# Designed miniproteins, single chains, continued (2): the designs that were tried, part 25

Each design is a single chain, and the fold is of that chain. pLDDT is the mean over its residues in the fold that is shown.

## One batch from the design tools (miniprotein)

Design m4843
Fold by ESMFold2-Fast:
Structure m4843 (fold): chain A 77 residues (1-77)
Amino acid sequence: MEEEVEKALETLDFRDTGLPASVRAAVQEALVEYRRAKDPEKAKIPLTPELKEVFGKDSMTYEELKKALIELAEKRK
């Protein structure tokens, strides 16, 4: 579950367009909230200001966040 997200964050961090540490921390916090939800697959969590700036969304499901991070990593290869 977390491996694809962590890999995307590593890709972004090690490229010239690496993500700030605050964004990585915000993603980790979001992953914890998804895992704590009664229905993780349907849980929509509000994004922190850092994630809102990156993705342009107020809230995301886990699947949406994972896809967005992978897409961002691919874009910044």
Scores: mean pLDDT 66

Design m4844
Fold by ESMFold2-Fast:
Structure m4844 (fold): chain A 67 residues (1-67)
Amino acid sequence: SEELEKEVREILKEIDELLPNQSLATYPDDPEVREKLRELAEKLRELGFTGESDIDILIKAGAYFDR
């Protein structure tokens, strides 16, 4: 739905703001950044995304809009 797409895009924007010069494949060592990524992955789980790990869910959500 359009609402789901908007919420996921907002979450992806927050990820980009946390990792402006890094890819999700290069998982950050900063515990505060890791905690924020965990919170964003949890929001994606609430929207129906599933994965083996927080990073897997974040990557899958990114791929959902990366046409």
Scores: mean pLDDT 70

Design m4845
Fold by ESMFold2-Fast:
Structure m4845 (fold): chain A 118 residues (1-118)
Amino acid sequence: MITLTESGGGTVKEGGSVRLTSKISGDVGSIAIVGWWRQKEGEPMELVASIDLYTGEKTFAEEVKGRASISYDAAKKTLYLDLKNLKVEDTATYYSFAVDLATGKTYWGEGVKLTVVK
């Protein structure tokens, strides 16, 4: 069974930077895509960033483009989301995900809360 354990949330000032971390446990041999979604209060879930582990191709939401970077450390089985020049509008619960290519199943973290204050 795949599990994602997230950390690195909390309260950060506007204009600052944060690293969100997701430690992936279990066999990742068939995991094809990893990334981050977020849920803002009163808004639908949105994709923030993803990486295709087979090609290394990265995708970013337009709202975070130029402010976000995504990386995966295969030796540590750890997914990172780096956000810089934080805006109050980046306040959300961030969910890491992993897509199993063999089953088509998506595994989710429990969510890490980021609060950006002025």
Scores: mean pLDDT 88

Design m4846
Fold by ESMFold2-Fast:
Structure m4846 (fold): chain A 76 residues (1-76)
Amino acid sequence: MKPVTGAMLGEGIGLALEELRRGEREGRSEEEVIERVAAELQERFGLSEEQARELAEIAYRFAKGILELDREVEER
């Protein structure tokens, strides 16, 4: 089992933020965004499909939280 590093999580969050912003404009589903992030993480870091999906889901949740805070500030 390959250890998940902070660098991998950071890259995942960055990818998830980018894909979420595109997905919001293009009407992509949450699952589609997660799958894209997982595919990129698997390609970049050689993670298993399971590990890439798990990391992508974690990164997606963090990215959602960041975007929610950004919207909260804008809509205050």
Scores: mean pLDDT 74

Design m4847
Fold by ESMFold2-Fast:
Formats: sequence, structure tokens, C-alpha cells
Structure m4847 (fold): chain A 86 residues (1-86)
Amino acid sequence: LQAEIDALLAEAAREGAAIVLLVFEEDGKQVLLSLRIRSEDPAILARAARLFAQIQLNSRSVEEAEKLIREVREEVDRLEAEARAA
């Protein structure tokens, strides 16, 4: 797990991207969930981090968290596309 986290952080830093990580424990197993953000816009980063924190607080299963993370990723991708079009 730690090696996987280190690899993701190193890759994100190399590409100039931000990454939000969540570790869930379900059925005695640790599951790593991540969202990669290629925008350096502080507003987009802050919004993504806030949404991820809400997922952690409100999700009680990995399946539920994964569904919500997909929704957040779609929203972040849309915001990034809008920022690039300006």
C-alpha cells in the first residue's frame, strides 16, 4: 500500500498534477481510491478536496465511495475543460 501511494504521488508531482487519496478499510482489507487533477487552479483543487472529504464522511462502503468518486471526477473534468476553453 505505501509503495503504491508513493508511486502515485511521485507520478503526479512529475506531471505537475495534484492527487487526492482516500484509504478505506472494508472487510479487513485496505482499498486505495484516488482522484487525479491536472489543473493548478486553486478553486478547482479546493472543490475537489472538499467533495472527496464529503465522500469519506458519508460513504460506508467501497462501492458507494467509487460511485461518488466517478461523479466527482466527471465534475472536475468538466471544470478543467471549461478552464482550458477560456
Scores: mean pLDDT 71

Design m4848
Fold by ESMFold2-Fast:
Structure m4848 (fold): chain A 74 residues (1-74)
Amino acid sequence: MAVARIKLDDDHVLELLFADSVEEAREWVKKRKVISTSAESLDELRPGDTVEVEIEEEGEYKGKKATVVLFLLD
């Protein structure tokens, strides 16, 4: 699994989540502070779904909103 973080503006970040499986992606997202999702639930997340989260890690992005987009590596 890998995450690429791209700054869109001062208050919004894009996170590209490259996961080895849908199950791995769902478990990773469940550990985040989720604001909203395009899926009906986090257990129904699929590639192409988006999740809005608040970044909780210490650093320049703490407290900013991130849009997570799910991709499968293989």
Scores: mean pLDDT 78

Design m4849
Fold by ESMFold2-Fast:
Structure m4849 (fold): chain A 65 residues (1-65)
Amino acid sequence: AAGGGAAAGAAAYGAKEGGMSEEGARQVIDLSTAGGGDGEAGRRAGEAAKKKDGETAWQYALEAR
């Protein structure tokens, strides 16, 4: 399942927020997709980013691992 949009969004969001470096954001993206291929968690991470929830999006990205 190719679900990098949501995961990338969440990681990029965290980095953009100024709390994470680009390297850290990339690590989350990799973890989200490699963790288990849970497209649902990755998708929710992207949706959470839209709901002004850097923390929620971050949590979903972690869940995808």
Scores: mean pLDDT 61

Design m4850
Fold by ESMFold2-Fast:
Structure m4850 (fold): chain A 94 residues (1-94)
Amino acid sequence: FIEKALKELGEVVEKFLEKLEEIIKKSKSEKVKEVAKKKMEELKLAWENMKKVLTGLLAKAKPEEHEKLYEKAKKILKELLEKIEEEIKKAEEE
């Protein structure tokens, strides 16, 4: 379960990092590029921290708690990604 959960969440992070890299390459706005680069580094650090915390929690949790912990991690990640998209859009409007 732990390996599958981390793999699925990692794939979501990887796809979003690819999207940020594309924004950096294609955007004509230096401000948008700067925000996207900063958010890419922040996302990498947040994901490394999330992996450590989630791995520790899943290792100690009973099987019936695994699904609940995974859903919480998925929700936290989704909210983080949405916040990053919002900050990039705000930079585009300035």
Scores: mean pLDDT 80

Design m4851
Fold by ESMFold2-Fast:
Structure m4851 (fold): chain A 108 residues (1-108)
Amino acid sequence: SHSSKALETLNKLLEKAKTMSDEQLEQLSKKAKEEAEKETHPMVKRALSLLSELFEKLLQRDDPQAQLEAEILDGIIKIILGVLGVAKDDEAAALLEQRLKEILKSIE
């Protein structure tokens, strides 16, 4: 349940990021990094740190390598979500959902 909601929130955030200005993407990267720094759960912290890196790669709009790296980072974050779902780590999945909602709310 929480892992599916975290995935839904992540997908909404990534969809919105595609339409964002460079200034908005910089704010998203910074917000994801701040949420990662507040997090004590290792897998949740790692997912949020990778999300910050993903937004930094999206900022390099004219670099095909950076755009490919953003796709790889998206894949790794989704693998982390899948692992949390299989492990039935409802606490970690709920924490990640809440952090992703805070990041999404910062741009709504």
Scores: mean pLDDT 85

Design m4852
Fold by ESMFold2-Fast:
Structure m4852 (fold): chain A 80 residues (1-80)
Amino acid sequence: STELEKAKLGFRLIAIETEVWLIEKVSPVADDPEVQALVAEIRRKIAELKELLKNDAPLSEIQKLMDEIEALMARLQALL
């Protein structure tokens, strides 16, 4: 169901937030300006995704934003 799919995306979001928090706390490159810029962009998109979930936005919009966040996470991981 759409509700279950949205719930799964919500749990994925929690996992991503946890990973970003860990990168900021333990990564030796956390103070790198490029890393900080990517983290800031990811956090902005996470906030947007939380608003979409809160407002019960269409699954397609939620999925598109999640895909953008996952792409930024891949770029961040390449710098670690």
Scores: mean pLDDT 86

Design m4853
Fold by ESMFold2-Fast:
Structure m4853 (fold): chain A 58 residues (1-58)
Amino acid sequence: MEAALEAARAGGADERHAEVAARAILQGKTSLGGAAIANGGASAEAARDGALRGEELV
């Protein structure tokens, strides 16, 4: 989660970071990593939203 927090802090200026965080979060959640990685583009937005919320809570 700390890595996701740093990605959120970057303000999503680098969608690459948001996408990496999305994949990591989804893999840790239910081991859906395979499906999440296949949908990297769509997963990037989900991770970005989750990372932004994590930062706000901190």
Scores: mean pLDDT 51

Design m4854
Fold by ESMFold2-Fast:
Structure m4854 (fold): chain A 88 residues (1-88)
Amino acid sequence: LKLEVARILLEGLQRAVELAPQLRPSVEKSLEKAREALEKGDGEEALKYAEEAGKNLEKAMKTLPPEQQQLVHKALGEAQREAAALLA
């Protein structure tokens, strides 16, 4: 369950970076750590680094135009809803 939740959140973060590629440098390291944790089967560590990447993304996205900020928020919100549904 935790591994699947972490995978969904990472996919959402990757989607956000695809929508706003200029955000990649701010999340790259945290995304790499999250992927490493997923490979090790460590859902808790993967989740922690996915949350760190999300925090870095929100900080960096403040420099984006409002229209792009809304698109990124939508992508992240969809991933969070999907992850929450898996836990229900």
Scores: mean pLDDT 80

Design m4855
Fold by ESMFold2-Fast:
Structure m4855 (fold): chain A 88 residues (1-88)
Amino acid sequence: NAAAERKQIAELARQASETVYKLLKEGKSVEEIVKAVEDLIKQAPTVEGARRVKRAAVSTARFYGHDEVAKAIEEAGDKVIEEMEKEK
């Protein structure tokens, strides 16, 4: 059901933004933030959904001035998405 997938992707993207904000506010390491975002990306039902979750996390990190964190999320997220694409 495409409607259910879209809703799940929207919820995961929202969770990614909220998680990045909370972890940044708590002063968590880049590694901890990246790991939390990777776990959310892996929950996406589609590759396009995974890309949306990654974009939400990257945008949140950049919005709060954490370009290093945003870059780390982008690089780690791209690797996770590449592995998901191999599953078709």
Scores: mean pLDDT 86

Design m4856
Fold by ESMFold2-Fast:
Structure m4856 (fold): chain A 77 residues (1-77)
Amino acid sequence: LQEEIEKYRKLAEKGDLEAQKKLADLLLQDPNATIEEVLEVLEKLAEQGDKEAQAYVAYLYEQQGNYDKAKEYKEKA
């Protein structure tokens, strides 16, 4: 799991959308991943127009109590 996260993190840094999606999925499955780490990856996907990432980022920001950010991403989705 950690080796896969590291591999896809490097690919995601190159702007690979599929690697960014895979990294987000792996982080969501990792019980040691912080919500900040998940948000960082999903926000990059959302900025690139991924509707599922936009919806999920909005959900996570609501869970964090950041309603301004949650509303921003809901309007994009």
Scores: mean pLDDT 74

Design m4857
Fold by ESMFold2-Fast:
Structure m4857 (fold): chain A 83 residues (1-83)
Amino acid sequence: MAALEAALEAQEKGIERTEVDGNTIYVLEYERNGEKKTGALIVPRDPENLERLRKQYEAAIEAGLNVESAKKALEIIDEVEKR
């Protein structure tokens, strides 16, 4: 999974985001069952697709799926939309 590999490399370098194949990848750090986990969030450049991504994570939280990861993803999406 190229996005996750890029996020792990960015985390090792102390950077919060990187670019791979024209996509912006954010390092997604969250805690699950007392363990620190690292994921990758591919942020679309188009506002419509960013809105769809937000709704997908909101739906995941409502369904009880990967809740901590989804919450961190929504924090990043909200920060991107404000800027």
Scores: mean pLDDT 75

Design m4858
Fold by ESMFold2-Fast:
Structure m4858 (fold): chain A 85 residues (1-85)
Amino acid sequence: MSAEELLEEAEKLLENGKNAGDYAGAGSLATRAMELAGATDEQLTEAGKKAEEAAKDYNIETEPTEALKAGAEAALEVAKEVLES
């Protein structure tokens, strides 16, 4: 599977996801897409930090799905920047 195909699957999971597992899966696919696209360790670290910062806006005990979705969205945006550049 190409980096672009992994990114597309991550986008589908993010758009159509219903649970924490779907959004965790989207984040994992976004990270793998970045790796296949030749992302640097710095870019991978940035994606992780942005995902953590986005998730902090939610209470993981009451909104775990929303917290994981926010994190996946942030990671996906970094992945798009890596693949589009």
Scores: mean pLDDT 79

Design m4859
Fold by ESMFold2-Fast:
Structure m4859 (fold): chain A 86 residues (1-86)
Amino acid sequence: SEYEKLLEELREMAKKEKDKEKAEAIEFGVRLLEKLRSQGLPESRITELAREVIEYAKTEKDPKKLILKIIGLTLRAIGDMIQEEL
């Protein structure tokens, strides 16, 4: 599955990351993606989110900004799900 490949890419990025705070931010992203998947987010949507988390992890140098970007992405996904039920 593409989703499983992207999660493994994120886990490997965290393992190779020398900045401990940035590694922890990436691990936080993995945990959020796994939680969203467990709560019923479709694989196509979670795969899209995983790709965005990977791009943020590659481009954002500040671990705190990375966490905030990941949280923002997660909140947008939850908002979209709520809107579809209304």
Scores: mean pLDDT 83

Design m4860
Fold by ESMFold2-Fast:
Structure m4860 (fold): chain A 66 residues (1-66)
Amino acid sequence: HMPTIHIDLILPKDKVLTKEELDELIQRAREMAERLVARTGVSVKFTLKAIVDGKEVTIEIEVVPP
């Protein structure tokens, strides 16, 4: 089994995001994960938990080495 770096980003319940703000965070998280994979050669799993349009959402981003 390949080792994996796990990163959890949990936003406060008081911070409500728009869809556009969520998409921006997903893009930044993916860029960070890709950078870490490129530097380490290890898979990265990023879990983002946020409130979007008053609903709790969990987004998982997984980047594996080529």
Scores: mean pLDDT 80

Design m4861
Fold by ESMFold2-Fast:
Structure m4861 (fold): chain A 86 residues (1-86)
Amino acid sequence: MAEWTPETEELLKPMVEEALKEVEKNRDKLLQEAKEIAKKNNQDTPENIQNEFQKLKARKLLEILAEQAEKAGLLEVAEAIRRVLA
């Protein structure tokens, strides 16, 4: 992606690491939500629960990254992430 500089990557790396830690802290809650989603879809198999769990972790990671980017003043980055989630 030609518009991003090495400085942008260095700024984003600690945000990604913090977001991943926050997702891990919410692991049990996200797993419970994944089970409820699978059950609502009548697909409460271990495989479907795991797929929904991975989707929820990815969504949560992006939500946290958007908040961190906004707090860091990277408003365009935050808006781009939120647009992907919409």
Scores: mean pLDDT 76

Design m4862
Fold by ESMFold2-Fast:
Structure m4862 (fold): chain A 92 residues (1-92)
Amino acid sequence: SEAELRAELEEFAARGEEAVERVRGLGEQLVAAAAEEDKERVRELVERAAELVREAARAAAAGRYEEALAKLREAERLLREAGELAKKSAAA
């Protein structure tokens, strides 16, 4: 429901800094797993995703839930790309 989604985004806003730290922690693992030639690209994708998560938390805190969701979806897309790139590197 819309009320449940709003409650979830409000909780996310309260813990936004923890979410950013988790993305950065995952990012360190993905960069470590990536081939040398791909490490910079993986880092760039993760850093942009972390920025989007921080922006999403701020948007949610301001009650801009549609903006928060759009930024979270873009962050998820970037993290998926980073993960796929790191996985391909590890499979070589």
Scores: mean pLDDT 85

Design m4863
Fold by ESMFold2-Fast:
Structure m4863 (fold): chain A 68 residues (1-68)
Amino acid sequence: LPSREEIEAELRGMSPDQQVDYVVEVAESHGFKLPQSAIDLMRRLGAEDPERLRRVAVDMVLSLHDLS
């Protein structure tokens, strides 16, 4: 499983929209379908506060990996 530092490095190279897409793909790889409302909220967060979205994305990816 990737470390927090590895996930942070990966996301640092991504745009906010790419970070949301990455979280969706990680969730689907673990058998979780995120509701469209949650995806829409993350995309809005990325437009309004991209640094906060990056922190949320790191935490979500780590949580999803813990479900494996």
Scores: mean pLDDT 80

Design m4864
Fold by ESMFold2-Fast:
Structure m4864 (fold): chain A 81 residues (1-81)
Amino acid sequence: SLEKELEELKEELRKNSVEVSPEHREQLEATLKSGLAKSKLPQEVQDLLKELLELGLLSPDPSNEPLWEKLLKVAKEIIEK
């Protein structure tokens, strides 16, 4: 079920892709690196976060808060299992 949820999330984020400015990408890289360095996240979630950053789907822009919140929820569910 979690694998299916991650696949569905990935497809949803791909459909709603948003271009991220260079400044936002730099901020996202710092945030992702900090999160991964302290992470208890499974490898699949880490790989997904890296892919989302590369695609520009993660953004500090408030308009992307729902997608970020959904990603964090899925990551939390995987950790807690």
Scores: mean pLDDT 55

Design m4865
Fold by ESMFold2-Fast:
Structure m4865 (fold): chain A 81 residues (1-81)
Amino acid sequence: MEKGREAVEKAKKAYDEGNYDEFLKYIREALETGDPEVKARAYVLLAKYYKDQGNTEAAEAFYRKALELDPDNPEAKELLK
């Protein structure tokens, strides 16, 4: 559990810094943990990344995955309204 949470925190920091290689590395680590809350947070970050790249279809798909894993996730719900 702790490793997955650490991976999400590192992914967010890398995303904020524009270091997308490190961001994708830590997203992969977070998704490999099997923890639904960690995976939901990773999918939200991945959706934001794809939206920033202009890929709205991929962004929507990843927000839907986040909502399936964590229905109370406010960022995922906002996109699907």
Scores: mean pLDDT 78

Design m4866
Fold by ESMFold2-Fast:
Structure m4866 (fold): chain A 61 residues (1-61)
Amino acid sequence: GTMTDEQRQQLEEFRRVLPGLLASLSRDELLRIADMLEDAGATEIADLLREGIRTVLDSAE
């Protein structure tokens, strides 16, 4: 879909904070946040969070 400049900036900021978020929250909390983001229409941010969970948390197990 078409993103606003504010939405693009939020996505870029989320990419920068994602490693810290993955280190600070449980997998269940992160998955719940991803579901809430998707329900709110922030699908690209939700996808980034799910990818981070998969690559950092699931690959470390």
Scores: mean pLDDT 75

Design m4867
Fold by ESMFold2-Fast:
Structure m4867 (fold): chain A 100 residues (1-100)
Amino acid sequence: LEELRNSSVAELQAKLNERVVELLSKVLGLKTREEIENTPEEELEEAFNKLPEETKLELAKELAIAVLIINGKPEEVIEKVRNAKSIEEIKEIMDKAAEE
């Protein structure tokens, strides 16, 4: 049971990482995962920080929705994330979803 939980967490982390790479590829204009992986972490962080607040919010929404889908959460929770107005609101929705 513990091994299954740890395995599921590792798989979830891997899927989240893949989604983040996909979103960064679209936002930064990079076409492949290898191009993103070859970019220094500091440059990726700087590029993310230079993004408009609206773009940061959209990235946070897509990542949160991916997590909710992977965890089999209902459409009602996913819609709450889509309608969120801030990253803080998304975090509150995700925290509540994790309790269920």
Scores: mean pLDDT 66

Design m4868
Fold by ESMFold2-Fast:
Structure m4868 (fold): chain A 87 residues (1-87)
Amino acid sequence: HMSLEEAMERLRQRLDELNELITKLSEKDPAFAEELRQRVEEIREKVDKANELYYKGETEKAMEVFREAIDEADRLIAEAKERLQSL
């Protein structure tokens, strides 16, 4: 079980970490940093969709989209850390 508030908090923490990683990558790998910014925007679009579904009463679908957004953010964090370590 994960509440909407819990999902939003987990996403905020991950997006903050991604923003920090993007900042670190901006001077060393600007092309990859820009790719990450675009992927973060895609995550934000998923969050907007999940919120819309939640307000329509489609709670289970909303929570699934939130989980997908969290999983995508976790994947991007891992990729960003690996890239930064390879530089």
Scores: mean pLDDT 85

Design m4869
Fold by ESMFold2-Fast:
Structure m4869 (fold): chain A 89 residues (1-89)
Amino acid sequence: SPLEKAIDLLNELMKNFQEGKASIEEIKQQLQQIIDLLESQGLQDLAQQMRDWTKHLISLLSNKGSPLELTKELMRGIALITEIWLAQK
């Protein structure tokens, strides 16, 4: 499902951050894919919330935020996807 794919992409992002392999450009691309998936499901309000969260995450990445701060922001993203799952079930 699109929501399952979004969770998988977020898990891959967390792994890449922990391994120090994620570029800002790659993160932007993966986050845009998640937003596109939400929009494709007609979840426009949640897609907007994800976009706002994405701007905050990218700001932390650009300012070389700590791995802990980045992990916390990724967990917030997963929480948003969980809200989408609950809204659809």
Scores: mean pLDDT 74

Design m4870
Fold by ESMFold2-Fast:
Structure m4870 (fold): chain A 69 residues (1-69)
Amino acid sequence: SMEEARARLEEVEARVEEEMARHPHNPATHYIRTMIELARALLASPNPALRERGIRLVNLIYEVVERSE
């Protein structure tokens, strides 16, 4: 759902900002942050098809971050 996607987005944003504070020059963290910004823009779209893509992107980012340990 949109609510679950927003909650997951906030969770991965917090984790990424924490990693940037610990390892500021890790390029992988910066790439993930850029993808998070794209997902946020998609979720904010008035177009329901773009919001659906945003939900899928958030779920993909969440899965990748969780599996990265």
Scores: mean pLDDT 82

Design m4871
Fold by ESMFold2-Fast:
Structure m4871 (fold): chain A 72 residues (1-72)
Amino acid sequence: SSSLREEMDQGAFEVEAAVIKSVTEKSGDKLSPKELQDMIKRLREIAERTSGRSREMAQEAIEVVKKELEKK
């Protein structure tokens, strides 16, 4: 059903955003400016396609990636 698919899509996006956030927090110093910019683009797509907790996770991840990019 539409509602089940929406819940599954939101969960998948939330996990993807959380992984990007975690990788950036742990290893952001090893990531190139291009990789960080690509991560921000992907996270913005996730934020636009999600709501609630999944969107919040994507927004938090964007902040983490932006801070790392500013250090370059």
Scores: mean pLDDT 83

Design m4872
Fold by ESMFold2-Fast:
Structure m4872 (fold): chain A 88 residues (1-88)
Amino acid sequence: MMEEIERLFEERARRVEYIRRLLEQYLQPRRDAGLLSPEEAELLNRGREAVRLVEEARSRDLPVEEKLELYEEAVRLAEGAMQRAGSL
């Protein structure tokens, strides 16, 4: 049980990190060039918020269920941003 939960947390964290890197590789150069649309800016903000939730889940002494909620919310934000980026 504990090892399975730890694996789930790491899978969620890796998914968020993977999506954040994709968004940064695509959108950060556009931001630096002043070409970023409001929609693209929202995607970068969602990616950053997803990372913040993962950091919160990792750093705080929280119940397993509460940590899982943070990881799941982080994945939802990151995957939503990735899906939207694919539509732009």
Scores: mean pLDDT 82

Design m4873
Fold by ESMFold2-Fast:
Structure m4873 (fold): chain A 113 residues (1-113)
Amino acid sequence: ATAAEGEAELAYPEYAAEGTLRTTVGADGRTRLELDVEVRGDRASLLALADLLAEQLAAMLGLDPEAAARLRALLRAVAEATRPGHSASGEIELPDAGGPATVRVTLTRLPAP
C-alpha cells in the first residue's frame, strides 16, 4: 500500500497570521488535512481568520452547505478556545470530500510584542 504526503506554507498578513497545511493520503484512501496556524492578532482577527479558513477549505474540498457549516462551526469553536499565549485544536470527519477525509486544525495565539 502507498501513502502520499504534501505540505504548503500559508500566509495571511492582514490577520498577522502564518501557518502550514499538511495533506496525507493513507493506504485506506482516507485523506487527512492538518492545518497549523499562528496568529498575532486580537480575538476579532482570530474569528475573522477562522471564517476565511473555513471558506477556503470548504471550497477546496467541494463541501455541501451542511458540511461547510459544520467545518465553520469547528473552526470558530477552536478560535474561541484559543487563549493568548496558548493553542487549541479540533478535528472533524467529512465523508463527502472526494472520499472520507479528516480535518485537524490547531490555532496558536501569540502574545503581543
Scores: mean pLDDT 78

Design m4874
Fold by ESMFold2-Fast:
Structure m4874 (fold): chain A 85 residues (1-85)
Amino acid sequence: DRAELEARREAVRARLAELEALPEVDDETKIRIATGLAQLAVLDRLLAGDLDEEEVRRLEEEMKELIEAGKPEEALELARRYAAK
């Protein structure tokens, strides 16, 4: 369902723009930005037909571990690196 995926991608972009416009970037906001960036990158790859499911699974596992360890800045950096590939 391409139309549904495209609508979800635009929703994630809008949410990221709102989060990045916030006056305070606390740990909660960093987690939300990291999650949004990862979701956007996954949706872009899925729509392009370039999705690596194994890479996505590793990304999800690593991000969860970093967030649970209280390392939101590292989770954000991981998401940025994935989005830049």
Scores: mean pLDDT 83

Design m4875
Fold by ESMFold2-Fast:
Structure m4875 (fold): chain A 76 residues (1-76)
Amino acid sequence: SEELVKEAIEAAKKIVEKYPELGLSEEEIREIVETVARADYYVLLEELVRAVKEGNWEEAKKALEALIKVAKQIKG
């Protein structure tokens, strides 16, 4: 879903604002989310969006770290 991809990018941006040590640019966030979406791992995007909406920043950070790892595996 294009809407879910947009929501996941916005969620990831909010996580990076809280955890600047993650060191991700907006372009890198977009590339990670789009890579995961192209691989049909939409459940990971849904979990990221949910964690941010619930204000569960610990789970949100873990979800984004999982997306980074999965995107690396898809591209490597």
Scores: mean pLDDT 86

Design m4876
Fold by ESMFold2-Fast:
Structure m4876 (fold): chain A 99 residues (1-99)
Amino acid sequence: GEALLKKIEELIEKLKELIKKTLDPETAERAIELLEEILELAKELLEEKDILKTVGIILRIIGLLLEMRSLVTDPEILKLLEELEELLKELAKEKIASL
């Protein structure tokens, strides 16, 4: 859990820096807000003990990831976003197995 969260935090910081350099300011601001929401939900996911609330957090993360994909066409950002999606899948899988 904690090791995956640290990798997620590091990848989100890399994504934020690339987004700031690559996207227009308005799109960058929204994309960064989405990444910050994803990180907070990933932290909440680690602490959650209720199965239905855990599922709700996972569904919210999926919704935010889909919104990110709608804003971003840059191949380098999409590659890092795919890596983030895989880390979040592993975190969700580990969490569900621990319930």
Scores: mean pLDDT 88

